# Ledger of designs, part 115: designed miniproteins, single chains, continued (3)

Each design is a single chain, and the fold is of that chain. pLDDT is the mean over its residues in the fold that is shown.

## One batch from the design tools (miniprotein)

Design m11994
Fold by ESMFold2-Fast:
Structure m11994 (fold): chain A 80 residues (1-80)
Amino acid sequence: SEVDEIKEGIEEFYEKVLKDPSVSEEMKELIGKLKEEVLRIKDPEKLSKVMEKLKEAYDLYLEGKEEKAKEILEEAIKEL
């Protein structure tokens, strides 16, 4: 299902972040919290919004804007 595909994408992102030694512990903790919340969601619209926020945060992180990436992740958690 679309829900399962989005959740799988979020889990893959979390695993990638955990394996990256350049990612801060704070970033790993935020993504971990988001993963826990996401597993409880059944609404595809909410999941799609979370995925969009994760992609935005990841792009910002790759650009070296880690603090802005953290802000986006915190917003995603609050919107759940």
Scores: mean pLDDT 76

Design m11995
Fold by ESMFold2-Fast:
Order: C-alpha cells, then structure tokens, then sequence
Structure m11995 (fold): chain A 105 residues (1-105)
C-alpha cells in the first residue's frame, strides 16, 4: 500500500513534477492513514513532507512509513505537523513514541 505511493512520488520527483501535483499525491496517502484529517491539515503535512524530501533528508518511502507507524502509536496528525516543521527526523520521533508506549506497560 504505502510502497505504491512512495514509488509514484519518487517517479514524479524524477520527472520534475510541480509542487501542487506532489502535494496532491502526498495528501492522498495522508487521508488513507488518517481518514478524519481535515483537508487544510493534510495539505500542511504534505507541504512539510515535500520540503523534507526536497532537502534530501528523507526519502518518500521513509516519511510515509514513519507516518503510518506514528498513527499506530496514536500520534495525532497535528503533532506530526509540528514535529516535521521543527525538523525532527521521523525515525527519531517514531523511536521516542515507541519507547513512551513501552514505558506505559
């Protein structure tokens, strides 16, 4: 599921697709992971993810995988946006939330 979106986003990046097209593809996967997310919040998360990808810090696959793992850990889309804007690596955020959940049990 996530791999198909990651591959499509990578293909669009290689083709030099406009930001609007890339944001729309990322928004589609965000809505699949968070069905109740608002369009405005999904767009802001997509923009933050695209910026991180363009800066060469993360691959589309890594970001989409982290987003799915954060949903499983109960992290809200709003918290994900704040951490992406703060420049926190998604893998670090997933690790921190996983440890927090382990300490609760």
Amino acid sequence: MLQEYADRIEALLAAGAPDEELINEIKEVIRQIFPDVSDELAEKIAEAMLKAIREGRFSPRALLTALYELKKLGVSPEEILRDLEAGIPPAVFVAAKAVEKMLEK
Scores: mean pLDDT 75

Design m11996
Fold by ESMFold2-Fast:
Structure m11996 (fold): chain A 89 residues (1-89)
Amino acid sequence: SPLLERIEKVIKELLEELKAAKSEEEKRAALRRGVAELEEIFDELPEEKREEARAVVSRLVSDIGAAKSDEELEEIAKKAIEELRKIIE
C-alpha cells in the first residue's frame, strides 16, 4: 500500500528525530511535525478508517511521552506501524 509506505516513512523519520533530539523543544518540534504529516496522510483514508487511525496516533503520542529509552521508542514505533497496517490493509 502506498499510504502505508508513506506512514512507515513518517514514523521512522519521527523516531530518528526523537532519538537525535537533545532538548525537550526539539522533541516537541519533531512530534508536532510527525503528527501533522500523519494527519495529512489520514485525510486520504475513508472516514471510518480516519478515526481509528487517529486513535492509534493519540496512543503513539502518549507512549512516546512516557518512553524512557531509545529501545522503548523503537518498540512504540513498531507497534504503531503494525496497528496502522491492520486499519489500512
Scores: mean pLDDT 87

Design m11997
Fold by ESMFold2-Fast:
Structure m11997 (fold): chain A 65 residues (1-65)
Amino acid sequence: GKEIEEIKRLIEEGKGKEAATLLQRLYEEGSVDLNDIEELAGLALKHKEEVAYNTAIELMNKLLR
């Protein structure tokens, strides 16, 4: 949705910490699924945003547990 597109924009702009904070909030609200997190992890890796990437991987592991 709209908020996922905002996280993508933050990653592309090098704002990985802000992206990670927003992603964690969406996860806590149940507003993000595995496919969304997987796409965001790949985007963070491509843009070398380590904080956003590590946060996405941690949330994927929690969701699969």
Scores: mean pLDDT 85

Design m11998
Fold by ESMFold2-Fast:
Structure m11998 (fold): chain A 98 residues (1-98)
Amino acid sequence: MREEARKALKENKITEEKQEEIIKLIEKMEELLKKLPSLNKEEQLKALKEIAELYIQMIELAAEGNEDPELSEEYKKLAEHAKENFEALLEKWKKKLE
């Protein structure tokens, strides 16, 4: 998994420094996902919010440390779009956990 993640990040032209930072965020997300089935619905919503925040951080790091300026701009746009739609996503997740 970790080696596969590094290969994917390298293929997406992300620098080695930012690859390590992104992998740490992935590991945090995996830890939260692993805990998810043992949580009550309110705690699941909080965990999903935290996962979304980590996901946005990953995209921002992919933009900052990208060797391809075009991919860097696309990741920046993706991060902005994710932030703008974060509240809408949380509302959908809240309904699913009802």
Scores: mean pLDDT 77

Design m11999
Fold by ESMFold2-Fast:
Structure m11999 (fold): chain A 61 residues (1-61)
Amino acid sequence: LSEEERERLLELMRRAPAEDLEGLLRFTPAPNADAEVVAAGRRLARGASDAEIAELLRELT
């Protein structure tokens, strides 16, 4: 992930409902999730490592 994409994902994750956040991390958000959350999940699936995902979660907390 680029640093700009990382910051964008952190902002999205902070405001996402817990259910959508869990789906996002599984790369398959809930069917009723916002299109932006779905797009973010697809980006994570394509290029984020487990370490990058863990770092995003740490920043969220």
Scores: mean pLDDT 67

Design m12000
Fold by ESMFold2-Fast:
Structure m12000 (fold): chain A 63 residues (1-63)
Amino acid sequence: AVAEAQAALTARARALDAELKKIQAELEDPSLSQAQKEALRAQMREKLAAFNDELFALDALQA
């Protein structure tokens, strides 16, 4: 049901927020190389893109 899909998206949004916060904390580590920081930023973008794809899929289903 739509309510279950919304609940699943909410849970995933919380998980994503926790992962992004974790990556942000890792980016505060001055011992990381420039390449490591770039890889972390890439991971952040990939996670956001995947979540946006899920939001657009739900919107298309409701349209």
Scores: mean pLDDT 77

